# Designed miniproteins, single chains, part 50

Each design is a single chain, and the fold is of that chain. pLDDT is the mean over its residues in the fold that is shown.

## One batch from the design tools (miniprotein)

Design m1830
Fold by ESMFold2-Fast:
Structure m1830 (fold): chain A 52 residues (1-52)
Amino acid sequence: SLVDDLDRLAREYLAGKSFEEVVQELLERYPELSESEASGLLMDAVMRLLRK
């Protein structure tokens, strides 16, 4: 699901993958998203992981 992919990609970013790479991976799987939407969703997922 989109939520599962967002969680996975956010964790990959926090593990050291570049933000550009995780945004591109999300867009490859969900081409209907704009780059702005994908970046926003990934940033929200990252921020949720950092709140704990």
Scores: mean pLDDT 84

Design m1831
Fold by ESMFold2-Fast:
Structure m1831 (fold): chain A 71 residues (1-71)
Amino acid sequence: MQELVSRAAAHAILGVGYEFEGNLEEAARHYEEAAELYKEAGDESLANRFLGRAYLLKGNEELAEEYFKKS
């Protein structure tokens, strides 16, 4: 569990870094990996927040809003 959370946090940090650089495609990919790992760790709230952010960066605002509501 803690190892999954640490890996999820690492992907979240990479996502933020890519977003800062303007590489939204790589940022979304890392946010999706963070969400998957948080979901496996049982943190569904945090998983939904990162999925929402990933979909927002991919231009799917409707799906992003749905995931933010679940967080």
Scores: mean pLDDT 84

Design m1832
Fold by ESMFold2-Fast:
Formats: sequence, structure tokens, C-alpha cells
Structure m1832 (fold): chain A 62 residues (1-62)
Amino acid sequence: SLEDEISLAMVRITLGAAKAAGFSPEEIRELGERTLEKLRPLLSEEALEEARRIIEEAAEEA
């Protein structure tokens, strides 16, 4: 859905910016979880699972 697409884009952009700013893996994970919690009511089950994958990948690349 459009809501899923926008929500996932917001997660990607937020975590990408944090990574560029030098956030630690733990800080990226915390930021990701906070962002996900706020977007949870807008996310489908599939998008929620994808968001968690994005958070984990961003943290591992930090």
C-alpha cells in the first residue's frame, strides 16, 4: 500500500541519515525501533517484517 511504501521509505531515510552522522549500531537499532513503534499502526504485517529487516541491516552496516 501507499502507507507501507511511505513508512518504509521513512525508516530507510532516517536510518541512512543516522548512519551517515556516525551513529553506533546500538544507536541505529534504538532509533529504528522508536521509528517503527510510531509507524506500527500504518504498517501491514509484511511491511512490519520488512522494516525490522531494514533496521537490522542498517545496524550491521554502521
Scores: mean pLDDT 83

Design m1833
Fold by ESMFold2-Fast:
Structure m1833 (fold): chain A 85 residues (1-85)
Amino acid sequence: HMKKRTLTGEEMVDLAREAADAAIEKGPKALPTAYRFMLSVARVFLSDEAVAKVEEILRKALSETDPEKQRELVDEAYRLAVEAL
C-alpha cells in the first residue's frame, strides 16, 4: 500500500544523479550539497552495505577537482545504486 503519487526508488536515484550533474556544472563548491542529497536517497532505498560503497565513491568525488573525473565517480555511484535497488 502507499504507492499513490510517490516517486519510485529508480526515479529518486535518477533525480539525485541529475542534481549531482547540475552541481558539477556549477563547480566543486556545489557538490557537497548534491552529495548529501544522493546519500539521503541511498539511505532510504539501499542496504547499509550499498550505502557505504556509495559514500566511499562520493567521498572520492568530493576530493577530485577535475569535473570529468567527478562525473565518472558520480556515474559509478549511480550505477551501483541502481543495481542495488
Scores: mean pLDDT 75

Design m1834
Fold by ESMFold2-Fast:
Structure m1834 (fold): chain A 88 residues (1-88)
Amino acid sequence: NDIQVQQQRQDIQNQVNNMRQFINDNSSSLSQSQRNSINQVFDDTMGNIDSQFQQADQSDPQSSLSIMNDTQTSIDNTYNSIQNIISS
């Protein structure tokens, strides 16, 4: 369903923006080690999102939804990792 794919893409973009804001809000309290770890995790995740979106565009609607769900799970895991790094 194209509507569901579009909705999930929007949700993913919103989560990425929220993640960027969260990092920025905490940036002044972060060590160099924390910044390096966050940057690595974030950059890896952004590369994965771009790849997953491209794959979804080349797939049938059901496969696209599956790819979006996998991408959503990856974002959730990344956000948790960043929160843990900031808390440590």
Scores: mean pLDDT 81

Design m1835
Fold by ESMFold2-Fast:
Structure m1835 (fold): chain A 58 residues (1-58)
Amino acid sequence: LLEEVIKLIEELLKDDPEIREKLIEAVEKDNLSEEQLKELKEILERLLEAKKKVEEKK
């Protein structure tokens, strides 16, 4: 689950390396519950799907 969240952050924030690095560190080092990781994963998946819809037209 944590690894999946990190991958989604990397894909979503590839254009914002500073924010990406800080968010990955926060997720890895903070003791986030499994429930919090699931919620974050769902949010990131939704955002990535929105980004892919734009990307599909390129």
Scores: mean pLDDT 74

Design m1836
Fold by ESMFold2-Fast:
Formats: sequence, structure tokens, C-alpha cells
Structure m1836 (fold): chain A 68 residues (1-68)
Amino acid sequence: SPEIEKKIEELRKKLNEKVKEHQSLVDAYRAALAAGDTATAAELRAQIDKVNKEISKIVKEIHELRKK
């Protein structure tokens, strides 16, 4: 259905944004670890975990919509 196709397209756009956010956070996390900044690394790890959960949710929603 056109409505499902539009929803999948919107979710794919959100997924792309979250993947870019994840990459930036991973790069920052690696830099913090290299600098020995354990406090910043811990904060970035929490943000990475949050973004990973958001990515997983979007991927599951796309998969469910494709079954209909």
C-alpha cells in the first residue's frame, strides 16, 4: 500500500540519520579512550547504547511493515 511505502521511506530516512549519529559517537568514544578520558568515554558509551536501541527498533518496524 502507498501508506506503508511512505512509512518505510520515513523509517529508512530516520535509520540513516541514526547510523550517522552512531558513527560520530563511536569516533568520539575511540578518541576519548585514546586520551584516557574514562568519564567522557562512559557518557559516550551510554549514548551509543541508546542509539543502538533506537536503530534496532527502527529495523524491527521496517521488517514488520514489509510483512504486510
Scores: mean pLDDT 88

Design m1838
Fold by ESMFold2-Fast:
Structure m1838 (fold): chain A 55 residues (1-55)
Amino acid sequence: MEEEIERARRELAEIGRYQAAHSGQPLTPEQTERVRRALRIVKEPELARHDALMA
């Protein structure tokens, strides 16, 4: 589980750097789907932890 989250975070960082290097070009549908999937993996555990600590 933690390894998947780390890989997802790394993938998001790579796509972010690619987008920054190619400013003005939108992500492809494939890249957008990969980002959405990675965000789901990262956000679900992070939100649960955040809620437990802050509310």
Scores: mean pLDDT 67

Design m1839
Fold by ESMFold2-Fast:
Structure m1839 (fold): chain A 118 residues (1-118)
Amino acid sequence: MEVELQAAVRFLVKTDSKENAEKLKPELEKVARDTFEEILSKVPGVKEVRVETEAKFVSDTEIELSVLVTIKADNLESAQKALDALRNEAVPKAIEKILSLPGVKEVKVVDFRAGYLE
């Protein structure tokens, strides 16, 4: 029986200037979406990955990046492997890529939630 996994991850991204925050907003959304889709689609037994991203200014130099991930997996074991890949590969890789962007000073995970749907 197919299992749907939903996960929500929120990052706080600190930039060196207001100008760089404005330029980075669309890049943050793209980098997070592309990273999560690439890593999670390679997990055995994952059939579909949908990644929705929203970036919001919380100050002149701080952006909150919200990532909603929906994964359809062949079974519960595959869904658990996808959740492990999300925590241990996709989130760290997204942090690495975001930190490599010009003008980014800090990235932290401020919330992580996940659940299985029948």
Scores: mean pLDDT 88

Design m1840
Fold by ESMFold2-Fast:
Structure m1840 (fold): chain A 69 residues (1-69)
Amino acid sequence: SVKEQAQQLFEQGKRYYEQGRYEAAVANYQAALSLDPQNAEAWENLGRALEKLGRHDEAAAYFARAAAL
């Protein structure tokens, strides 16, 4: 299902983040959110990965999205 695909992508993003592979984490979190945009944890984790990449303005926008859910 779409929900299961979103969860798989989210878990893969978390694994990349744990490995310090922040660009790969961002890509997988974005893919997960395209399928399940109500996952507040995925918005939060996307923001954290973007902060690790120095993309602070983008991170702030995604933290705001997570807080609004």
Scores: mean pLDDT 91

Design m1841
Fold by ESMFold2-Fast:
Structure m1841 (fold): chain A 70 residues (1-70)
Amino acid sequence: SNEEKAKELLEKGWEALRAGDLETALRYFEEAVKLAPKESKIHKGAASGMALVYAALGDREKAAEYAALS
């Protein structure tokens, strides 16, 4: 299902973030957000991941926008 795919993408996003690969992490989290149902734990988790990636990149505005979705 799309939700199962979103969960796998979320896990890969966190793995990439732990490895310091911000670009790869962002791509996985973006795909997870698109596939996960809104208000789901997966959707909120992916938004949190995106907020952390943008914060690490110095994009304070985008970090705040995605943090609000988590």
Scores: mean pLDDT 85

Design m1842
Fold by ESMFold2-Fast:
Structure m1842 (fold): chain A 76 residues (1-76)
Amino acid sequence: SEEEALKLAEEAKKKYNLNKEQTAVFYEAVLNRYKSHKEIDPKQEEKLREGIIKAIKNDFSGIAEEIKKEADLSKF
């Protein structure tokens, strides 16, 4: 849900020292993940979240521009 995605984004911001834009991109990626799947495996979801964080930190400009377009920066 949106509230769960927001909590995860805030936790990632604190844990990984993400900036406002990186936090918003993470939030949108997690939110889209919840919308795309009827069932979520917690172990696979954690691995995917770690992958998103690595992508954000190592190649922020390489992150799908479509995810950035959907990011609501006013929430962060």
Scores: mean pLDDT 66

Design m1843
Fold by ESMFold2-Fast:
Structure m1843 (fold): chain A 67 residues (1-67)
Amino acid sequence: GPKDEEKVRKILESMLKALEEGNVVAALVGAKELGELGDTKLAQELIDLLRAGNVEEARKLVEKRLK
């Protein structure tokens, strides 16, 4: 619903800020919260990218979803 969409957006914005600050742990927490809200595919892709050290690809994916 609209409340979930706004919550997802806030999580993505927080993840983007964390990644810009080099805080991968905070970005991983955000990805887990996305999964809890039902976007399990996006959450898993972000977790896999971050665990692989593909921080730039994770950042691009977050930015793309905010547009």
Scores: mean pLDDT 84

Design m1844
Fold by ESMFold2-Fast:
Structure m1844 (fold): chain A 65 residues (1-65)
Amino acid sequence: MRLSSIGASALAELRKVLPQISEEQLAALEQAIRDKDLASLRAILESVGLPAELIDGVLAAAEKV
């Protein structure tokens, strides 16, 4: 299954708050969102250096998909 409709929305939100995020990191985040693996998603965002407030926002966006 391609995440063209679901993953694109979450990735667009990430791009709004993380314009400097790499494509490799975006691919890892897309996979975590696809798998509903919020723990891995959080770990990746923490490795990027995202503050907890933005991590919570991303997890909320991932929950919507």
Scores: mean pLDDT 67

Design m1845
Fold by ESMFold2-Fast:
Structure m1845 (fold): chain A 68 residues (1-68)
Amino acid sequence: DELLDLAAKLIEENKEIRELFLKFKEALLNKDYKKAEEYLKKMLSLAKNEEERKALEAGAEHLKKLFE
């Protein structure tokens, strides 16, 4: 789970990513998939490189699976 571990680290270390992740989670809980997509796109825009982007995408997919 190298990508999930990196996602957790990015969320822990970056306040803006953490805030967007929490808003993404709230949007998923409310079944507001359009807002969830908007928050995900904003998180991905904060990635410094492709590895960080892939990590945040993996974290988002993992979270979506939990709210199936």
Scores: mean pLDDT 84

Design m1846
Fold by ESMFold2-Fast:
Structure m1846 (fold): chain A 55 residues (1-55)
Amino acid sequence: SLEEEIERLKEIIEKLKANIDYVKQTVTDPEYRDGLIEFYKEQIEKVKKKIEELK
Protein backbone atom coordinates (compact mmCIF):
# COMPACT_ATOMS: atom_id res chain seq x y z
CA SER A 1 0.00 0.00 0.00
CA LEU A 2 0.97 3.65 -0.41
CA GLU A 3 1.01 4.16 3.38
CA GLU A 4 3.37 1.18 3.85
CA GLU A 5 5.72 2.53 1.14
CA ILE A 6 5.80 5.98 2.81
CA GLU A 7 6.52 4.37 6.23
CA ARG A 8 9.38 2.34 4.70
CA LEU A 9 10.87 5.52 3.17
CA LYS A 10 10.58 7.32 6.54
CA GLU A 11 12.50 4.42 8.14
CA ILE A 12 15.24 4.87 5.50
CA ILE A 13 15.47 8.58 6.45
CA GLU A 14 15.87 7.64 10.15
CA LYS A 15 18.63 5.15 9.25
CA LEU A 16 20.41 7.83 7.17
CA LYS A 17 20.16 10.28 10.11
CA ALA A 18 21.67 7.60 12.39
CA ASN A 19 24.52 7.17 9.87
CA ILE A 20 25.21 10.94 10.04
CA ASP A 21 25.33 10.76 13.87
CA TYR A 22 27.69 7.76 13.66
CA VAL A 23 29.99 9.64 11.22
CA LYS A 24 30.03 12.69 13.54
CA GLN A 25 31.10 10.44 16.45
CA THR A 26 33.67 8.23 14.64
CA VAL A 27 35.23 10.13 11.70
CA THR A 28 38.00 12.48 12.91
CA ASP A 29 39.18 13.79 9.50
CA PRO A 30 37.10 16.98 8.87
CA GLU A 31 37.12 16.83 5.05
CA TYR A 32 36.18 13.15 4.89
CA ARG A 33 33.59 13.57 7.68
CA ASP A 34 31.96 16.60 5.99
CA GLY A 35 31.89 14.78 2.63
CA LEU A 36 30.12 11.76 4.15
CA ILE A 37 27.60 13.99 5.98
CA GLU A 38 26.90 15.88 2.72
CA PHE A 39 26.37 12.55 0.90
CA TYR A 40 23.87 11.28 3.52
CA LYS A 41 22.04 14.65 3.58
CA GLU A 42 21.64 14.44 -0.22
CA GLN A 43 20.23 10.90 0.15
CA ILE A 44 17.75 12.14 2.79
CA GLU A 45 16.59 14.93 0.44
CA LYS A 46 16.07 12.41 -2.40
CA VAL A 47 14.00 10.13 -0.14
CA LYS A 48 11.92 13.10 1.10
CA LYS A 49 11.25 14.12 -2.52
CA LYS A 50 10.16 10.54 -3.30
CA ILE A 51 7.71 10.62 -0.35
CA GLU A 52 6.18 13.89 -1.65
CA GLU A 53 5.87 12.38 -5.16
CA LEU A 54 3.93 9.41 -3.68
CA LYS A 55 1.33 11.72 -2.07
Scores: mean pLDDT 87

Design m1847
Fold by ESMFold2-Fast:
Structure m1847 (fold): chain A 97 residues (1-97)
Amino acid sequence: HMETAEMLERQAERYEALADRIEKGEKISPEEVAVVILSLAVTYVTEKNEGRLDLAEKIGEALTKLSEAYQKNDPKGLAEALREAAEVLREGAEIER
């Protein structure tokens, strides 16, 4: 469980760093956003398959918000969704310990 916790914490740190960059007015490439969405989708499927349904539901909600913000070209919404996803991942890391 320590290995999964460490992975989720590192994923959360990357999302927080990306949110910080967006909030500072940095233009994020579509490729960077796509990688984030894909990585969160993989985590969603993994947690669902492991039977952690409550955590998977929260990740799915964060995924939906991320996708919506990206489709609307909404930098504020994208940064908010990234921070929310990071919080959910940190909660997941605590469960995996």
Scores: mean pLDDT 82

Design m1848
Fold by ESMFold2-Fast:
Structure m1848 (fold): chain A 75 residues (1-75)
Amino acid sequence: SDAEARRRRLEGYREAVLRAVEELRARGEEPPPWLERQMALIENFDDPASRREFEEEVERLRRTQEEANREVLER
């Protein structure tokens, strides 16, 4: 079912966010505001609105990461 597939995808993104936070903490750095917001959405994961917003933020995060990588290649 698409609902099941969507849940698994969101769970994967959730794990990625948690790992990113863990990596930053290991480096002695605080998560940036966008990542803190995603953590808040994860805490309210069972809420459909929060889940939808999280999915949109994950897409935005991916685009931001892609843009950052592109800028590095430009230099």
Scores: mean pLDDT 72

Design m1849
Fold by ESMFold2-Fast:
Structure m1849 (fold): chain A 80 residues (1-80)
Amino acid sequence: EGERLIRIVEEFVEHALKRYPDNKEIQGLAEVMREKIRQLEAGEISAEELKAVFRAVLDSVVAIDPSMTPYAQEKLEEIE
């Protein structure tokens, strides 16, 4: 359900902002996800569109910090 997906993405946003307070690129990706949650809650995008953007954001975070690979894989499994 949409509520579970929103919770998973919100947990990612909180984790990213807490772990990377000085990384502007990762903070920007977290803000993109917050905006996509807002758009989903407003009925402006589908859950599948949120998932697609979240997958792309996780790939970007792993490209910036490869140590995030296990975390990103866990989040990908949670949304599938």
Scores: mean pLDDT 86

Design m1850
Fold by ESMFold2-Fast:
Structure m1850 (fold): chain A 73 residues (1-73)
Amino acid sequence: SEELEKELEELKKKIEEIEKEIAELEAKIKELKKNPSEENREKLLELEEELGVLEVELAVLKVVEKKLEKKIT
């Protein structure tokens, strides 16, 4: 149905947005790891925690995407 196709399109946009946020966090983590300090260590822990939350959200959304795709095609 057209409604399910639109729901899938919106979900794919949300997945893309989260993937971009993950890529940005991974880039920041990589940069901080090049300059080891006590302050950067604390920032790394905060960013790694945020990354973990986004990775769980992405995994859940991808499961929903697969379920919606099965209903449409």
Scores: mean pLDDT 85

Design m1851
Fold by ESMFold2-Fast:
Structure m1851 (fold): chain A 113 residues (1-113)
Amino acid sequence: SPREEFRARLDALVERAQKLLEELSKHMDTDKEKAFQIARELVDIFREMLKIAREAAEKGLLTPEEAERMLRVASQGFVELDRLAKKYPEFQPLADEAAKILNELREIAQRVR
């Protein structure tokens, strides 16, 4: 069903984001180029989460609990990217994009309540 397909996609994106956040923390102090590549992939995952969240919200398939789960992961990602941007200015565009995605996810979550 569209509901089961959405949930499976959401679960996969959240799991991938969590793994990337763990990998980012591991590489931050040892390989800045690797950290940048992981950060880019993390923002790509957040872009995909925003896309499926919008589609699911329009179709009435998005639950408040799922919206909250996406917000938690995106918020964690933003905090790490913002911290990296303060240490390495080259991460600032990624942190800015993550902040924009997080704000748009918050608006979706508020509409689903």
Scores: mean pLDDT 88

Design m1852
Fold by ESMFold2-Fast:
Structure m1852 (fold): chain A 80 residues (1-80)
Amino acid sequence: SEEDIKEAIKYGLELAERIAKERGWEIVDVHVMVKKIDDDTYEITISVVLRDADGNERVLVITITYNKKTKKKEIKVEER
């Protein structure tokens, strides 16, 4: 449902905020993309642009694959 997708996005954003806080990084920008992969599966990509303590740009990509039939979420976090 749309509510389940919104909850998944909220979870990903809260995860990004926790990582930023733990590392002392500042969140500069956030881009969220929701893609329907098939009738039951959505891919949510949260791209977070951060600034570290030295002023360098960091990028976190959080990918959440959500299956509405099984209610399962698969989460991948990548640093770029």
Scores: mean pLDDT 86

Design m1853
Fold by ESMFold2-Fast:
Structure m1853 (fold): chain A 64 residues (1-64)
Amino acid sequence: DEEKKLREKMIEILKKNKEEILKGLPKISEEELEEIIELLEKGEELEVIQQRIAEIITGRPVER
């Protein structure tokens, strides 16, 4: 599954860059980042997760 591989890669990227993300964007808490990782592990839709990440990072709702 291409989607499964993409999901796993996203989890790795988030975990590897956890400190950098938290330091660069103080609006993102460790708890929020962990929640996103858990959503990926649970198999939530990638589009929903990507929008959530963008909203947290930019501080604005992203619908399209």
Scores: mean pLDDT 72

Design m1854
Fold by ESMFold2-Fast:
Structure m1854 (fold): chain A 107 residues (1-107)
Amino acid sequence: EAEELYELGLAYYSEGDYEKAIAYLEKAIELDPENSAKAYLYLGEILEEQGKLEEALEYYEKAAELDPENARAWDRLAEIYRKLGKEEKAEEYTKKADENFTKKGLG
């Protein structure tokens, strides 16, 4: 079940077992790709923590594509571009994060 694999991936992520976290999150995506925005987000976070910034960008872009109202994915994209010295791109994604954060969950 995709949800069970996703939860296992998060459990391993919380324990710092990134190899198993990646394996289970990838399996969750494989079984239910259209509902995997959060799995892509966590894969991006793991890769960012490992210093694999280009790979983290790809996963964060996929997370934002699947759930464009999730401000966190846009915020993480902005931070990575800032770390890469691409300030113009960082600013673009910061605006996306701000816009989606203020609109999602407000009445």
Scores: mean pLDDT 79

Design m1855
Fold by ESMFold2-Fast:
Structure m1855 (fold): chain A 76 residues (1-76)
Amino acid sequence: SPQQRTVDRLSRRIDDIANQGRQRYQNDPVMVSLIDSIRDSYIRTLQTMRDLGYSVQDITDVGQGYIDNMRQIITD
């Protein structure tokens, strides 16, 4: 479905950012655990939105906010 393709695309982008964060904080297991928890929560929410029948636009808007939040967490 278009929703599934949107979730897959956004999830890959979130994973890429989480990988950058894990690399940056490789010697900080607490920070790595936090990054993984945030990643898992964001991807689960996008999947839930798909399952509840949210539009591609709504999923994209929420997912873009998650991407922006993840970037901010790993750069601060």
Scores: mean pLDDT 91

Design m1856
Fold by ESMFold2-Fast:
Structure m1856 (fold): chain A 77 residues (1-77)
Amino acid sequence: MLSPREWAVLEAVGLAENGGATVAEIARRLGLSPATVSRHLRRLEERGLVERDPETGKWRLSAKGYELLKKRALEEL
């Protein structure tokens, strides 16, 4: 089970356009420090839910992460 903050970070990545979100964009959206966001993104990456593009530095949803967010959105309807 994801913590509320891990869900918030995952959702912020899911709202990203143009190939993903930077740590700074997620930090600004959630009112968290870049270091805190980086820690949560690393944990989500370990779980296979997000991926970092090494060329752009942007974080994006994996297929698994996208499916998880979509399922949760449907459960809230």
Scores: mean pLDDT 80

Design m1857
Fold by ESMFold2-Fast:
Structure m1857 (fold): chain A 89 residues (1-89)
Amino acid sequence: MRRERLIEAAAEIVRRLALEAGLPEEEAERLAEETRRALEEGVRSAGMELIREAAEVAVEEGSLEAGLRKLRELERRRREEAERLRAEA
């Protein structure tokens, strides 16, 4: 039950982020479905770990918005780290 809620929260987070980024509804739904399938298959990648962590917060707080805030913080840190590495190269 909790695993299923986590996967559903992750898919919904991805869908909402895609819509916020200006992607059309069908593309947002496709990305959400891909995220759901990847998590159901147990795929572990840097991107999936960020989404999983955000989904865990959403489930724990019972709020999708809490998960979205967590993901935005994690993505910001990841982007800053990537920019720092580029500046050092």
Scores: mean pLDDT 76

Design m1858
Fold by ESMFold2-Fast:
Structure m1858 (fold): chain A 77 residues (1-77)
Amino acid sequence: GPLEDAYEELKKRITDPEVIEQIDKEAESLQERVDMLFDVVEQKKSIEEAKLRVEYRRALENGDPEKLAEILKKMRE
């Protein structure tokens, strides 16, 4: 993925082979932490999106055009 490609680009620009090997080890040890931080940010966004989608679906099922228009306006803002 793009993150792995960025690490490979960095290694090409580093002149010390010991530093390159250390970067590989650090990348492996930090992979779970990076993924966890990414998940936290994405989960917060997904929760807000899920809430709006649930409300939209309920308004559709209830046949409430005024509520649908209100939710769509909020989603577009």
Scores: mean pLDDT 68

Design m1859
Fold by ESMFold2-Fast:
Structure m1859 (fold): chain A 67 residues (1-67)
Amino acid sequence: MAEAARNALVLAAQRKGGYITPEEAVEALKRAGIPEDKAREIVDEFMKEKGVDRLTIEEALELGKKV
């Protein structure tokens, strides 16, 4: 599951030209089999830790490693 989450997040960021929004990160995690409420919680925690409003490909990869 963790590998699928990482792949989904990185692919989403690549398709959007190097950035992924919080909503797109939640959708990527949902495609990897994570419930929406948990996906949103993980994304919100990560964004607070980084102090960012959107994620780069590198940040999306880091987020994926946390699941």
Scores: mean pLDDT 78

Design m1860
Fold by ESMFold2-Fast:
Parts: structure tokens; sequence; C-alpha cells
Structure m1860 (fold): chain A 92 residues (1-92)
């Protein structure tokens, strides 16, 4: 990965972390905004199966949050974070 791609992936991980913390606090609107920001950042990264897995997990997290399923939203967001960490480890 380029330095910019690594920085973008790190920013996405931070946005996911902040989104999870917002879900834990019941700040659903803030959580959705942060997860949508993470999704935009991940979509800007070079294509890979790990990027696509992170996108899918973020989309699932956003959908669960909108439905009020906080437990499912946190689980999906943590899955996205794990896939994105694997992406950095493999390509960084």
Amino acid sequence: LSIMDEATAAMAIMAIYEGIKSLEKGDIEDAIRLLERALELVKSLPESPLREAAIKALEEAIEAARAGDIEAAIKAAEEARKKLSEYIDKYG
C-alpha cells in the first residue's frame, strides 16, 4: 500500500472504533454517520477480497444500526475492523 492508503485505512479503523463507542452509548445517529464515513474511506482503498469483506461488514453494521439492532451493529462493525486490520497487515 501507499502511505496515503495506509493512512486512509487507519482513519477508517478509527471511525469504526468511534462508531462502536457511539453505539455503546446509544448515540445511534452519530454511530451511523461515523460508520458511513468509514465506508467511504474503505471504498477509496485499492480493490482486494479483504476490502470487499470490510465493505460488506460495514454495510451490515449500518443496516443493523438503522434497524435498532445494536448488538448486531457492534458485531458487524468489529468484523469490519478485523478485516481492515488484516488488509493493512497483508498489503501495508
Scores: mean pLDDT 89

Design m1861
Fold by ESMFold2-Fast:
Structure m1861 (fold): chain A 100 residues (1-100)
Amino acid sequence: SSSIEALRKAVEKNPDDAAAWTMLGYELFLEGKLEEAKEYYLKALELDPDNAMAWTNLGEVLFEQGKLEEAKEYVQKALELDPNLGAAQYLLEEIEKALA
């Protein structure tokens, strides 16, 4: 993807760009590259631990990998930061259904 190439160049030029790491993780998630997406979301969260959406996106990767307890932990962190984040609320409901 041209978007992935542009984002890889952006993080090479500025490795402290948490938004670019988050976007790169999301593009890789859409391509089914779950482990690489997880790695880059973790890098984004190392730089910006208050990014509730990045915590939610990491939880989605873990949910897709079947790591339900870990997915729940990270979605709960997202909701501690932003209790009204609809994406995190929805994902928590799906995880709890899968755990039942």
Scores: mean pLDDT 88

Design m1862
Fold by ESMFold2-Fast:
Structure m1862 (fold): chain A 83 residues (1-83)
Amino acid sequence: LSPEVAAETNAALAAGLPAWLARVEAVLADPSTSERERAQLLSALSVELVAAEWVAAHAPDPAVAAAVAAALRAARERLLAAD
């Protein structure tokens, strides 16, 4: 990745993280959440996690993307454990 593209992508990943975590907490807090809605969030989290992991592997400064990937992975694991 170019430094400019890496910086923009890191900023976007970091800015998006609170919204992802809020969605996971909302689903975990709501026992009426359907299996379909949970599956859709799991799928979306998996896409974002793969993107963050790819940036962490290829960016000149991987720290931000790696931290985002770790947070997304932990959130996804919590969602999977809850079924």
Scores: mean pLDDT 81

Design m1863
Fold by ESMFold2-Fast:
Structure m1863 (fold): chain A 119 residues (1-119)
Amino acid sequence: AAAAERERIREGLLGLLAALSPDAPAIYEAGREAAEKVPAAKEAIEELERELEALLRAGSPGAAVREKALALLRVYRFVAENGEKATEEQVKEKLKEAREAARREAAAEAAAAEAALAA
């Protein structure tokens, strides 16, 4: 039962990430593998995954889900590129940077969508 629920959540997450970027599934797999060797990265990823799962379970607006998914993808990318070279401090700083960048990116996309509807 728990394993089947985790698989459904994983499939939903991968589908969401693939919709954001064609390379996102590959970045997810590489980042997840690298994170197993970097405890701080694993903790940061698990924090973002829990937040994203909570938003999905609550039926939150797509914009909020997209913002968290963008932040998660940025952390996966950083961990995949740096692996064991990433320090705990660098991972924490990247998590902070990823959250801020994701907010800016989501806001810019929302503004572009509103402009397209007005045209």
Scores: mean pLDDT 74

Design m1864
Fold by ESMFold2-Fast:
Structure m1864 (fold): chain A 66 residues (1-66)
Amino acid sequence: SLKEKIEEEFNKLAEELQKRGVLSPQAIERLKKKYGLEETLKILKNVLEVLDQAEARGRRLDIFTL
């Protein structure tokens, strides 16, 4: 179902952001409780996108420093 797909996507993004040390499990739980599943998923997607862009930029700087 659509709800199950949203929960799966949420869990995957939450795990990735916790693994990167960006958000604690407690912070993610508070966001989910306050804003709900769908809105928190949007927040997590935006955070991951910004991090991925920052990592791509960092690698480019490393190429010019070598």
Scores: mean pLDDT 74

Design m1865
Fold by ESMFold2-Fast:
Order: C-alpha cells, then structure tokens, then sequence
Structure m1865 (fold): chain A 71 residues (1-71)
C-alpha cells in the first residue's frame, strides 16, 4: 500500500496545475482512505471552490467527512 507515495504525486500535480479539480478531488479521496480526514476536508474544500456551481460529489464527500468527525 503506497498511499503516502500517491499523496506526494498528487500534491506535485496540484503544484503544477492548482486549478486541477480532479487532482484535488483524488487527493482528498486518498487522504480520506489514509485516515487523514482534516487534510481530506481541506482538499475537498479546494475542489469545491474551483466548481462552486456543480460540486455535488465533493459537497457530499465533505458533508460525510464532517458528520463522521462530529460523531
């Protein structure tokens, strides 16, 4: 399992293209899988900011993560 390697690669991709919605969303997914919920929330929020009008998937993921943290 190379979650840390995937996180590093995705962060490098975002540094090259900070408006890459898919990279932010995928980084958030990998962070969530790694149990890094705080970082995952931040990346979902960045993705949401790039597509505020149609971020249904990112909004649902962000809401689910927040609900888990509140329990």
Amino acid sequence: MDLEGEIKRLKEEIEKDPNNFEAHRRLADVLYEAGKYEEAIKEYEKALNLFPDNPVETFRALLDIKLIKEK
Scores: mean pLDDT 70

